# Ledger of designs, part 114: designed miniproteins, single chains

Each design is a single chain, and the fold is of that chain. pLDDT is the mean over its residues in the fold that is shown.

## One batch from the design tools (miniprotein)

Design m3971
Fold by ESMFold2-Fast:
Structure m3971 (fold): chain A 92 residues (1-92)
Amino acid sequence: AIADAEIGAGEITKMRNGTEEQQKEAEKIEDEISKIIEGLIKAIKEGNKEKIEQYKEELKKRFGTEVANQIIEYIKNKDYESMVLLAMKAIE
């Protein structure tokens, strides 16, 4: 995708101008969980089994095995609404 090509070019630029960009990126590390879920959704859509297993392990470490497995099942079934509802129910 065009956006993916632009992201790739930006990543190379960040490596060269690193210190200031690294500070801004560190602020987003607080959203690690969201990044893991988004990465897993992308990996499942693409059928990338290697990435699916990597993100599955990360989810288990973050949410526990039961909740992580349920999130993965919803994503595999493309049931993103139930995935969001599960997260909301866990908060309430």
Scores: mean pLDDT 62

Design m3972
Fold by ESMFold2-Fast:
Structure m3972 (fold): chain A 117 residues (1-117)
Amino acid sequence: SRLEETLERLEEYAKKKGLDENIPEVEEDEAALELLSLSPEEQVKKIEELIKEGIKMLEEAKEISDRLLADILRMLRLISALLKNPAVREEFEKNPELQELLEEFLEKVEEILEKLE
């Protein structure tokens, strides 16, 4: 999917820059497990919140910092993890506005990576 391709591209860039070394794996796992315990509808709402926050962060950023890229990487990892649940994916696929919002988020990330690579 476009999400997995964009995530892989950002992860490769982060590894080259050492950005992913400071992302807490334990905190990511705990947050993912907490979110995975929610209903599919609540998990889709969390995906929407993450996408909207990510877009806002990218739009309001005057400079693309390593911290911003690390935060965006964590958000994309969480979205990817949630969408691996078939019930969450089914609810997400019923929401065309949310799908368009995710594509907007991915496009903004891809535009930044194009300038940095």
Scores: mean pLDDT 80

Design m3973
Fold by ESMFold2-Fast:
Structure m3973 (fold): chain A 99 residues (1-99)
Amino acid sequence: SRTPVLDLDQLEKLLAYLKELIDLLKKNKDKSPEEVIKEVEAFRDKKLAEETDPTLAAHFEGLVDEIILIIKKYGIDAGIEFAEEEVGALESQIKALKA
């Protein structure tokens, strides 16, 4: 991307938040989708309350909300797979910006 929407620091923070979310999903994968969604919403709300960067907060909220929709429609394993693909995309963007 010639003009990334997020800068390097924002991308690294978003990646860290997404990895924490994946760990949360994997820890809770034996629970019902409804219980997992409540845990994800609590995680989202906690991070949003702590995040002072409105651009990073908006991107994080949008990404988490998409993962919630995938879990609702396709189950927790699909949500984990999507989140892991997003980790790969973010890591590739970060690597490109550091080059």
Scores: mean pLDDT 86

Design m3974
Fold by ESMFold2-Fast:
Structure m3974 (fold): chain A 55 residues (1-55)
Amino acid sequence: SDLDEATRVAQEAARLIQAGASPEEVRAYIYSQRDRLPQDLVDAIARVVEAAVRA
């Protein structure tokens, strides 16, 4: 399902952050998945990552 795929993308983004990837690299990864996910889910994941970087 789209939600299962979105969860996997979000978990991979979190792993990249922990591995020391830049916010720009993590954002590029998330948007590279737009062909597999609805736009609203891509935007939701990007917002969560932005909030995590801001913290």
Scores: mean pLDDT 78

Design m3975
Fold by ESMFold2-Fast:
Structure m3975 (fold): chain A 76 residues (1-76)
Amino acid sequence: MPSAEEVAAQLREERDAAEAARDEVLASLPEEEREAARARIDAVLAAAEAAIAALEAGASVEEAFAIFGARVRAAA
């Protein structure tokens, strides 16, 4: 089972990569899909931030994934 530290580090890397690629991903999509894709990317980034913050505050990996999943689902 990955540790909370390992999961937090991986989430930070994935968040940073997603944020860096955001504009290119949006530019690759048809205009009619860009608004929905932007909202989805922003929701995933916000969910990752909440999960990282929870792990840094001492939450378990399971709790962090529950927070992430709930926020992503709420944005869908």
Scores: mean pLDDT 77

Design m3976
Fold by ESMFold2-Fast:
Structure m3976 (fold): chain A 87 residues (1-87)
Amino acid sequence: MKELEEKRKKKIEEIVKLIVEMEGKDLEEVRIKVIEKVDEFLDETGRYDEGEELSNEIAEELKKYIEETGKKLKFKVDGKEGEITLL
């Protein structure tokens, strides 16, 4: 159980870092990449019922990052620049 929890925490950190690195990209492209990474983790662990919980934990960690840094992440929507907080 502890090993799985640490693995989950590391995956959340990796996904949040990916979202931050994709600043300025199309929001749909970012969403697709996040879903892909979530699915990879669920496949590795066999815990398909935890997808919603993992998505919520990613959203909370991203929110924490934004609050701690004061940085507002900007993404494009349908090719237009938009100021959107992801999730």
Scores: mean pLDDT 73

Design m3977
Fold by ESMFold2-Fast:
Order: C-alpha cells, then structure tokens, then sequence
Structure m3977 (fold): chain A 76 residues (1-76)
C-alpha cells in the first residue's frame, strides 16, 4: 500500500485502473487493498482518480470492471 502511494499521480492512477480492468473475483483481497489505497489518498490526488474511475464506468465493456470502479468511487 505505501509503495503504491509513493508513485507519481499518473502512474498511481494507471496502476489502479489496470487492477480494476483486470480484477479477479476469486481474489477479493485485491479489491480490499485497492479500497485501502483509495481511502489513504490525499484529497489533492482524489479528483484525478475519481475522473479515471468515472471513465471506466462510462467506457469499459466489462460489467465486473464497472462494478469494481463504482465500489472504489464510493470510498472517495
């Protein structure tokens, strides 16, 4: 978690989006860790992540990725 928070904003947002798009429902611990990272983000970094997650909801063809993105948005 701390290692993810040390990434520059574009890399952190990209990594979170990649994890959302490739989410494996057999590994619910990954989603819990993503929720922890999202909750730990400084307020100044939340708008960029919110915009990226909203784009996943609007543009992704995966229903699972859209639901995971909605859950992470609820933590913001």
Amino acid sequence: IDALLSLPEPALVGLIVDQVLNYDPSKPEVLEKLKEVVRALPESRKPALRAALERVIAESTSPLAREVARELLAEL
Scores: mean pLDDT 78

Design m3978
Fold by ESMFold2-Fast:
Structure m3978 (fold): chain A 70 residues (1-70)
Amino acid sequence: MIPKNGVKKVEITEEEAIDALVELMENPTAVPNAKQKEVIDRIIKLVQDGKVQEVVELYNRALKRLEEKK
């Protein structure tokens, strides 16, 4: 049973994280929005936790999405 703690805290799926990262890559000068900040923080956490391969895979998915948008 899930508690009623689902605050709308910019909860993002992996797909939304990838999309946000793609948008950040297309507009690198733009200030990161809440979703993009969550993705950046998640990546930093993964690196600190030693899960560098997960970070690499996330970036590769974002790059693939970016190419598909072109």
Scores: mean pLDDT 69

Design m3979
Fold by ESMFold2-Fast:
Structure m3979 (fold): chain A 91 residues (1-91)
Amino acid sequence: SEAEAQSNAVIEQAGADLKAAVSPAMRAEVDKLMQEVKASDPGGKVLKVGAAGNRLKRADPASREKIDAITSEAVARLQAILDQMNAEKAA
């Protein structure tokens, strides 16, 4: 679906931005967490991006501000896609 393609694009971009922002030691963890996000249902994608951000901020406190900015934007974009999907189902 278009919403699935849009969600995948948001997750792919967030993953790339997170890998650039975090310490090199954390890059494999970013890939693992983003794979878990991709495998989730639409609501689970929103929740798991937020949870991934919290985990990464705890593991890499020096990158906290960048991680927070990236994950907050990704959560907002995924929530907007979810809201649009729910509106289309109601129509």
Scores: mean pLDDT 86

Design m3980
Fold by ESMFold2-Fast:
Structure m3980 (fold): chain A 71 residues (1-71)
Amino acid sequence: MKDHVLAAATGIVIAGADYTLRNPNATLDELKLMLKDLQWMKEQAIKAGDEKTAERLEKLIEEMQKKINEM
């Protein structure tokens, strides 16, 4: 089921990840920390049955991993 608190928290994490990905001054440590937060939020979304949020988080995880690997 959708949880309104989880949805709001996930929205904030997604916004933070998007800003971090677009920031040319983002450090490797900042990217790794955001990756960890995204992975945790994806697990919460899966447990809550929110497939759309889990897919969104998976895409951000892939983008974050790619950026880390290219640094």
Scores: mean pLDDT 77

Design m3981
Fold by ESMFold2-Fast:
Structure m3981 (fold): chain A 98 residues (1-98)
Amino acid sequence: MPSASEEERLERLRKTLERLLEEELRRAKELGERLAELVERARRLLETLPVEEQAERLREARRVVEPELLAELERRGRDAGEEDLARYLERVSRLILE
């Protein structure tokens, strides 16, 4: 049963997810229209789900993609560039849509 505290937690989680998705969409628009469309599709799919499932799907997608990206960056011995960010956003968005 949702208490006032639980409702406040869900509201904070919702606002956090909205902020993260807005930041990702903004970055995707800076990287290209096709990537922005893919990120937008992932965002719309997430919005059809309960807030808890949105957070879970986003965490699961990032958990799969982040270790692969970090391993690639470590192997290359350099910082992440725009191409790495584009690939990260594309992979995360594709996993959310699957």
Scores: mean pLDDT 74

Design m3982
Fold by ESMFold2-Fast:
Structure m3982 (fold): chain A 70 residues (1-70)
Amino acid sequence: SEEKQQRVRTIMARLAQLSEEDVRKVLERLAEKFGLSPQDVAVLISTGQLTDEQLDALFEAIEEIEREKA
């Protein structure tokens, strides 16, 4: 849906503001939560094939990493 595509674009924009180390930490947190590899998570993000639960978890992981740096 357009709404899901917009959420994916917003998340990708936020990831682009993070350092490579912080992006890795986000991918690792999602991988652990969903039993995926960090590489699989990166592919799902780039293709926009995340479930709503995975999108919500990705948003929270980004928020937590940003909060730890503030």
Scores: mean pLDDT 80

Design m3983
Fold by ESMFold2-Fast:
Structure m3983 (fold): chain A 88 residues (1-88)
Amino acid sequence: LSPELQRTIMLLRWMGVLTEIAILERRKAPSSEIIKLIEDFGEWVEKEASDDEDLRERIIAELEKLASESKNPEVKKKLEDFVERLRR
């Protein structure tokens, strides 16, 4: 895939995951289910985002917003840890 197309697919998939996390938190789903979702996508995003600073900044902004809105301490910590890893 071209870098531009790969970047677009990554962003769309991640936005979908962020939406799913928000829905699960609203429904008060178990922390383990939400954390698993974050972990399943975390490694994929980290690997792909490392080569694109603009994409990384956009993902970080959305993760920070979701973390700030999270009322689940375990989910919030997981999102904050992911942001920290992406910033390095």
Scores: mean pLDDT 74

Design m3984
Fold by ESMFold2-Fast:
Structure m3984 (fold): chain A 85 residues (1-85)
Amino acid sequence: HMRERFLKAAEEERAYLLAHEDPEDVVTRMALAFYEIAILDYEIEKNGETEELKKKKESLQNEFRDAWLALLDRAFARTREAVAK
């Protein structure tokens, strides 16, 4: 029951982000990947892990990582520009 509540919360937050935020924004993209991974984890727990679900999770983890790194690069670039001036 608690897992179902967490799944519903993740689905609701994902839907909110898709409706209200720019999907090209790095922070929004990172958050969407995070919730999609959470939703996929519950699917794997209920129906078992298939090779397809495993690869989908790996792909989403890579998207999350890449978005996070892009966010860090943006922050570091702004800091370097401020220091260099």
Scores: mean pLDDT 71

Design m3985
Fold by ESMFold2-Fast:
Structure m3985 (fold): chain A 61 residues (1-61)
Amino acid sequence: KVEELKKKIDENYKKDPDTGVLVFDPSTLESEEDLKEVEKYIKEKYNVGVIHLPEGRPAPP
């Protein structure tokens, strides 16, 4: 499951690499440990900021 999310992140970044921030939906993850692993993967591979926003949910102000 974590590996599947990592692949989605890689595809999204490759398709639009100049976003400055990687956004992914944490609702696909079942544990907080999986979430931390994905965050670490993004920081190590891309060295960019990470925002966790589920699709269709408005960002807080």
Scores: mean pLDDT 60

Design m3986
Fold by ESMFold2-Fast:
Structure m3986 (fold): chain A 80 residues (1-80)
Amino acid sequence: SKEETLKLLEEQIDEEIAAVRDAVARGDRSAVETHLSILESIVKYGEEKFKDDPNLLKRVKEMKKRVEEIRQEAEAALAA
């Protein structure tokens, strides 16, 4: 179902955010860029797949906010 698919995407977002934080802790800029790219791809897929469902799209927008937050967190940490 669409809701089951969205739940799997949300779980994948959680795993990839953890991978970004792990890569930041190691100072692995290449790994950070790779996992941020995966996160952005998941959000784009969700936006297209759920474009006609306002309730599911709201959850995709929350995923997008979390991806923007982790990107800013990673960029700040690597700039220090």
Scores: mean pLDDT 89

Design m3987
Fold by ESMFold2-Fast:
Structure m3987 (fold): chain A 93 residues (1-93)
Amino acid sequence: MEEYKKKLKEAEKKGDKKKIAEYLYKIGLAYFKEGRYDLALRYFLKALKIYEELGDKKGIAETLENLGRVAEAMGFTLAAERLFEEAKKLKEE
């Protein structure tokens, strides 16, 4: 976790949007594995915004899938279903 936060700060200083999104995503995954769903949600949403700015369809799809998993773990079944559906459509494009 600390290593990802350090690398995120370095990427932010360099303006490397792709690396910023990658480390935000990895931090989100780490929080999800830890059961810190609120934190995982926040970091995945930050990563999603940057992947959308970049037009990175793979990054968007992977982030939406993990947002769906967070929503599911938190009991937001309808939100999870919608997120999984959006990710699937993006992968089929």
Scores: mean pLDDT 86

Design m3988
Fold by ESMFold2-Fast:
Structure m3988 (fold): chain A 91 residues (1-91)
Amino acid sequence: MNKIYDLKAKKLSDNKLLVEWKYEEGEAKIEKFIIEAKDLKTGEIIKKEIPGKENKAILEGLKEGHEYKIFVKAIGEDGKEAKSKPKFIKV
């Protein structure tokens, strides 16, 4: 099974985060990653799909002063899903 670890989130501006992660491929190659960021004040979820060869992305449209619960999912070519531990960050 694929593994996602060392999830980091860095504030770039009042509404943008750089999200970076590391991963290990198991038996199947990773087809894509999905970043999910949940606004802990509103419950709104922002999702972004990233190609399986990338390990970082910029999230936009975040609300200044809100705290987000962020995780990354890996979708393997075999259809199996792996999920990171959550990262919490205030924007």
Scores: mean pLDDT 82

Design m3989
Fold by ESMFold2-Fast:
Structure m3989 (fold): chain A 56 residues (1-56)
Amino acid sequence: MSQEELERAKANIVRALEEPVSEVVTRVAIAEGEKLLPHLSPEQQAELQALLERHR
């Protein structure tokens, strides 16, 4: 994935977690976030992991 695609994917996951419309959306966002983690910078990984942990 390009850097722009990674930033867009991260932003979409963050939005889905911060403003969830259902439990299904939250679960999908967590799964997609976990798949995205190895492609992010260490700083971005720390931010996303903290957010994922909050919504478990």
Scores: mean pLDDT 75

Design m3990
Fold by ESMFold2-Fast:
Structure m3990 (fold): chain A 90 residues (1-90)
Amino acid sequence: MPSAMELVDKAFELLDKLSKEVQELFREVFEEYSDEVTARDPEMSREVQEKLARLALEMAEKALELEKEGASLEEIREALLKIRDEALAE
């Protein structure tokens, strides 16, 4: 299985390909998830670190896919929020 570090590196590579507006949107949505997950598990177990890394990659991949398809910032935001909310429910 890929390490959390490998997932984070991949996510950053994809983020560099996004427009500045989508990168800012990604940061906003990811920070809200990171804060919530850290509040639920302050010990930051390896499993939590892997969850954060996996979410970052999934969100980055989805944002890049939608931007390539010509989706609006609002459509990209809604998709990222859905991914975040599904991750918070698990």
Scores: mean pLDDT 77

Design m3991
Fold by ESMFold2-Fast:
Structure m3991 (fold): chain A 95 residues (1-95)
Amino acid sequence: VEEEIKELLERIVRAIAERTPSATEEELEEALKKVEPIAKETVETLKDPEILELVIERLKREYEMAERGVSAEERQAFLAEMEKRMTPLLEKVKA
């Protein structure tokens, strides 16, 4: 579980890097440090299997898109889709 969380954080940083093609190693390290405390606070939310599955799907699709070299427009559309799918799940957890 702890190793899975660390691996998830690393993949999130990679996904951020794919949206910023000029990102340096220093910028990626700074992003990781910013994500780490947020991820710890969201661990309870990630216990919801629907939310966890969506997060994993997002990371996998982001990686596949990076390998295929998709357009910025396609990536933005994908991110908008993920936000629409995540919002109702987060509202359900907050209730």
Scores: mean pLDDT 64

Design m3992
Fold by ESMFold2-Fast:
Structure m3992 (fold): chain A 93 residues (1-93)
Amino acid sequence: SAARQAQLEKAQEIYEEALREGLSAEEVKRRGEEAGLPEALVWALAAGVAILRGEDASEYRREAETLLLEERLALAGGAPEAKELAEAKLKEL
């Protein structure tokens, strides 16, 4: 959708700013939240920045994957949203 494309473009802008300015994962997370990006995208963006900085991205990646799995379950036409089940599956990876 056009809205999703605009969100991805905004996420890309924040990511490029992080590379240029040396922003922390937490600063990138805040900027994404202020820009109204979806939670999954905000956590994924923070994870990417943490990885680039050689920082621990484990928490950011876990949250991003959990939210993405919840989104996929919702898109499957009314499958129950189960954060606990998503977290259990993530632990198997």
Scores: mean pLDDT 73

Design m3993
Fold by ESMFold2-Fast:
Structure m3993 (fold): chain A 84 residues (1-84)
Amino acid sequence: AEPLTPEQLEKFKKVAREELATVSDEEYAKLPEVEQLVIEGAKAFLAGDYEKAAEYFEKAASLRPDVPLPLALAETARKLAKEA
Protein backbone atom coordinates (compact mmCIF):
# COMPACT_ATOMS: atom_id res chain seq x y z
CA ALA A 1 0.00 0.00 0.00
CA GLU A 2 1.05 3.63 -0.54
CA PRO A 3 1.21 6.24 2.26
CA LEU A 4 -1.87 8.43 2.66
CA THR A 5 -2.06 11.63 0.59
CA PRO A 6 -2.01 14.90 2.61
CA GLU A 7 -5.79 15.22 2.06
CA GLN A 8 -6.44 11.62 3.24
CA LEU A 9 -4.18 12.19 6.27
CA GLU A 10 -6.10 15.35 7.30
CA LYS A 11 -9.40 13.44 6.99
CA PHE A 12 -7.95 10.59 9.09
CA LYS A 13 -6.81 13.03 11.82
CA LYS A 14 -10.29 14.63 11.93
CA VAL A 15 -12.07 11.24 12.13
CA ALA A 16 -9.55 9.91 14.69
CA ARG A 17 -10.06 12.93 16.98
CA GLU A 18 -13.86 12.58 16.74
CA GLU A 19 -13.83 8.80 17.38
CA LEU A 20 -11.33 9.02 20.28
CA ALA A 21 -13.63 11.63 21.91
CA THR A 22 -16.66 9.28 21.66
CA VAL A 23 -15.24 5.75 22.31
CA SER A 24 -15.67 4.77 25.98
CA ASP A 25 -13.37 2.30 27.79
CA GLU A 26 -16.26 -0.22 27.77
CA GLU A 27 -16.76 0.17 24.00
CA TYR A 28 -12.98 -0.13 23.44
CA ALA A 29 -12.83 -3.42 25.39
CA LYS A 30 -15.57 -4.90 23.13
CA LEU A 31 -13.75 -4.02 19.87
CA PRO A 32 -11.83 -6.64 17.83
CA GLU A 33 -8.03 -6.56 18.31
CA VAL A 34 -7.52 -4.93 14.87
CA GLU A 35 -9.76 -1.98 15.82
CA GLN A 36 -8.05 -1.64 19.24
CA LEU A 37 -4.63 -1.54 17.53
CA VAL A 38 -5.85 1.13 15.07
CA ILE A 39 -7.14 3.22 18.01
CA GLU A 40 -3.79 2.88 19.87
CA GLY A 41 -1.97 3.78 16.64
CA ALA A 42 -4.23 6.82 16.15
CA LYS A 43 -3.54 7.98 19.74
CA ALA A 44 0.23 7.65 19.22
CA PHE A 45 -0.02 9.38 15.82
CA LEU A 46 -1.97 12.36 17.22
CA ALA A 47 0.62 12.62 20.04
CA GLY A 48 3.42 12.82 17.40
CA ASP A 49 4.88 9.40 18.32
CA TYR A 50 5.07 8.20 14.73
CA GLU A 51 7.37 5.20 15.44
CA LYS A 52 4.92 3.81 18.02
CA ALA A 53 1.96 4.59 15.73
CA ALA A 54 3.65 2.68 12.87
CA GLU A 55 4.17 -0.39 15.13
CA TYR A 56 0.47 -0.49 16.08
CA PHE A 57 -0.70 0.01 12.48
CA GLU A 58 1.74 -2.65 11.18
CA LYS A 59 0.38 -5.16 13.72
CA ALA A 60 -3.20 -4.30 12.69
CA ALA A 61 -2.24 -4.77 9.00
CA SER A 62 -0.67 -8.18 9.78
CA LEU A 63 -3.95 -9.38 11.36
CA ARG A 64 -6.09 -8.09 8.44
CA PRO A 65 -3.90 -7.94 5.29
CA ASP A 66 -7.12 -7.78 3.23
CA VAL A 67 -7.85 -4.29 4.67
CA PRO A 68 -5.63 -1.62 3.00
CA LEU A 69 -6.07 1.23 5.53
CA PRO A 70 -3.86 -0.04 8.43
CA LEU A 71 -0.91 -0.64 6.06
CA ALA A 72 -1.33 2.82 4.46
CA LEU A 73 -1.41 4.35 7.96
CA ALA A 74 1.73 2.40 8.95
CA GLU A 75 3.59 3.63 5.83
CA THR A 76 2.43 7.21 6.51
CA ALA A 77 3.64 7.01 10.14
CA ARG A 78 7.01 5.52 9.03
CA LYS A 79 7.47 8.37 6.52
CA LEU A 80 6.71 11.03 9.17
CA ALA A 81 9.05 9.31 11.69
CA LYS A 82 11.95 9.68 9.21
CA GLU A 83 11.13 13.39 8.77
CA ALA A 84 11.12 14.04 12.54
Scores: mean pLDDT 80

Design m3994
Fold by ESMFold2-Fast:
Structure m3994 (fold): chain A 63 residues (1-63)
Amino acid sequence: ATAERVRRRVEEGIKRDDKLYEEAVKNGTLPAGLRPPLSKEEIEKRRKLTEEWVDEVVARLAA
C-alpha cells in the first residue's frame, strides 16, 4: 500500500513535469540548454532512477 502510494506520487510528479516541459517548449520559456534527448536510453534511465528513488523513499518511510 505505502509503496504503491509513493510510486503513484512519483509517477504523477514525472507526468506533471513532462507536461510543464511541453508547455514551456510551446511558450518558449524553456531554459537554454535544457533539452533532454528523446532516446530509448534516456527513457530507460529515467525509469531506473524513478524505481531507485521510490525504493529509497519507501525504505525511509518504513524506518
Scores: mean pLDDT 65

Design m3995
Fold by ESMFold2-Fast:
Structure m3995 (fold): chain A 101 residues (1-101)
Amino acid sequence: DEIKKQIEELKEDIELLKEAKELIEKKPDDPLSVKIGNGAVYSAEVLKMREAGKSEEEIKAWHEKKVAELKAGKKISVEEALEAIEYLIEWLEKQIEELKK
């Protein structure tokens, strides 16, 4: 069943995000923690922008600006990274519930 496979993959993604949250909480200054945290904040904001009805062009322009800011040495806080991971976990849990209907 394709739906069962999709649900299991979403559950695996949730477990990986929970592991990422623990890594960031225990080792916030680790380069892997920083990279994962940055990715989570970007993914969460893109999803929020899509749900708010922003165009793909607006989302792309925002993403390109944020990538440039990070390359210029701007840092995302630990708090922002953890909030983004929690948002992504909640979003994935919502996707699982929708697939079960």
Scores: mean pLDDT 81

Design m3996
Fold by ESMFold2-Fast:
Structure m3996 (fold): chain A 86 residues (1-86)
Amino acid sequence: AREELELVEQILEKIKQDMIDNKMSKDEAIEKLREEAKKLEKEHPIASLILKILADKAEDINKEIPEDVVKKLEEIEKQVLEEEAK
């Protein structure tokens, strides 16, 4: 649960860094998000779903994670941590 959010953040940070370093284009970043989502689909379905949503927001992937996506991740993290705390 918490591990899925950490995986998403790690993948996003790596893609963001590669874009900033000019090692990856926007189109390549979208493809990488879809590839990572497919790899995680069986073991981490929540992480997979989040990455698919981000890929669908292709126009907003601009070397920075959109604020509304960060807020959604924080809301999911809160719900997951509250579930784990019982």
Scores: mean pLDDT 66

Design m3997
Fold by ESMFold2-Fast:
Structure m3997 (fold): chain A 59 residues (1-59)
Amino acid sequence: SDALEEAERRGQAAMDELLASIPSLRQVGEHELEFLTASGEKVTLRVSPEGKENLLSLK
């Protein structure tokens, strides 16, 4: 294990919490989220492991 693996694990935990609290948000890849806009369009967001942590303020 290394710092990258640990960061990814924490990022995945943050992702799981986000997905649990926002039902229209889905994880479509290890670093990718899909969200529906108010108009019904799908938007794909790609984030780094650090980006996932920052999104939920997890460490």
Scores: mean pLDDT 62

Design m3998
Fold by ESMFold2-Fast:
Structure m3998 (fold): chain A 119 residues (1-119)
Amino acid sequence: AMNLGIEVEISEEDGKVTVKVRIYDDNGNLLAEGEGTAEYPEEKRVEGVIDALADALAQTAEELKKLGIDVNAPILTTGKPLPPAAQRGRDRLLEKNPDAPDLLISVAATLALAFEERA
């Protein structure tokens, strides 16, 4: 299996959250790039970040699929249901791209949970 590098950049301007995702191969070459934006009231900023992240990851999933990249990564789950934030990130990505690779689903769930914990 190849190792992928994933970079996430979050910026806020004029009440909008923008998330940029870049995916690199084992040699540091850029494979896929995506960008999502969302507007939410302050009390739902974490939900906005999760939605923007899912949109960005959906774009990267489409690019990886077009390149025919073999991505095999475990979904970071426990034997129990995912926490609500992680489930939102996963479900939002799958809504935008039902064919999203397991790696990107795992990334969406993990980052959604991390953003909720820091809010």
Scores: mean pLDDT 70

Design m3999
Fold by ESMFold2-Fast:
Structure m3999 (fold): chain A 73 residues (1-73)
Amino acid sequence: SEAEKLAQQGKDAALAYIKAKQAGDSVAQQQARDKLQQVEDQAKKLYDQGNVDVGLAAQQAVAEVAAEVEAAK
């Protein structure tokens, strides 16, 4: 589903951020944050377009991934 694809993209971005932070690569960290923001924007767009079930599921998955990024601080 689209929600599963967005969740996977969010997880990939979070993993990229964690790896970049461990490597001390500030450019890669910013790129990973930008990618996570794009995934969040896509999830919100799906919700706003009336695809509420998919949008909510994607927003929840992205929020969990964002919490993992926050925990990696």
Scores: mean pLDDT 74

Design m4000
Fold by ESMFold2-Fast:
Structure m4000 (fold): chain A 96 residues (1-96)
Amino acid sequence: VDRLVAVLDRLAEKAKTEYNLPEIAELLQRARDAVRAGDLEAAKTYVDEASVKAMEAGHIELARAFDLVRRALEALLNGDEKTAQAYIDEAEALVA
């Protein structure tokens, strides 16, 4: 959970500072809060919305990072912690 929260915080910071996308940053902050609350379904919904907005804006690299977070959330919802951890590792590398 803590690693996924950190990835979401870093992506929100990138969306706000590097891309000037405050609406996407807000969605990622809501996803982070949902992860902290254990509401992985709500977190996935916020990340899905952020991914759509990033793709519509033409930010393919940002959308790719969101896809990795979404896959990690889906793996956690299915009880597959090992697969979730692999996607979190990949997302951390992209936000470094």
Scores: mean pLDDT 84

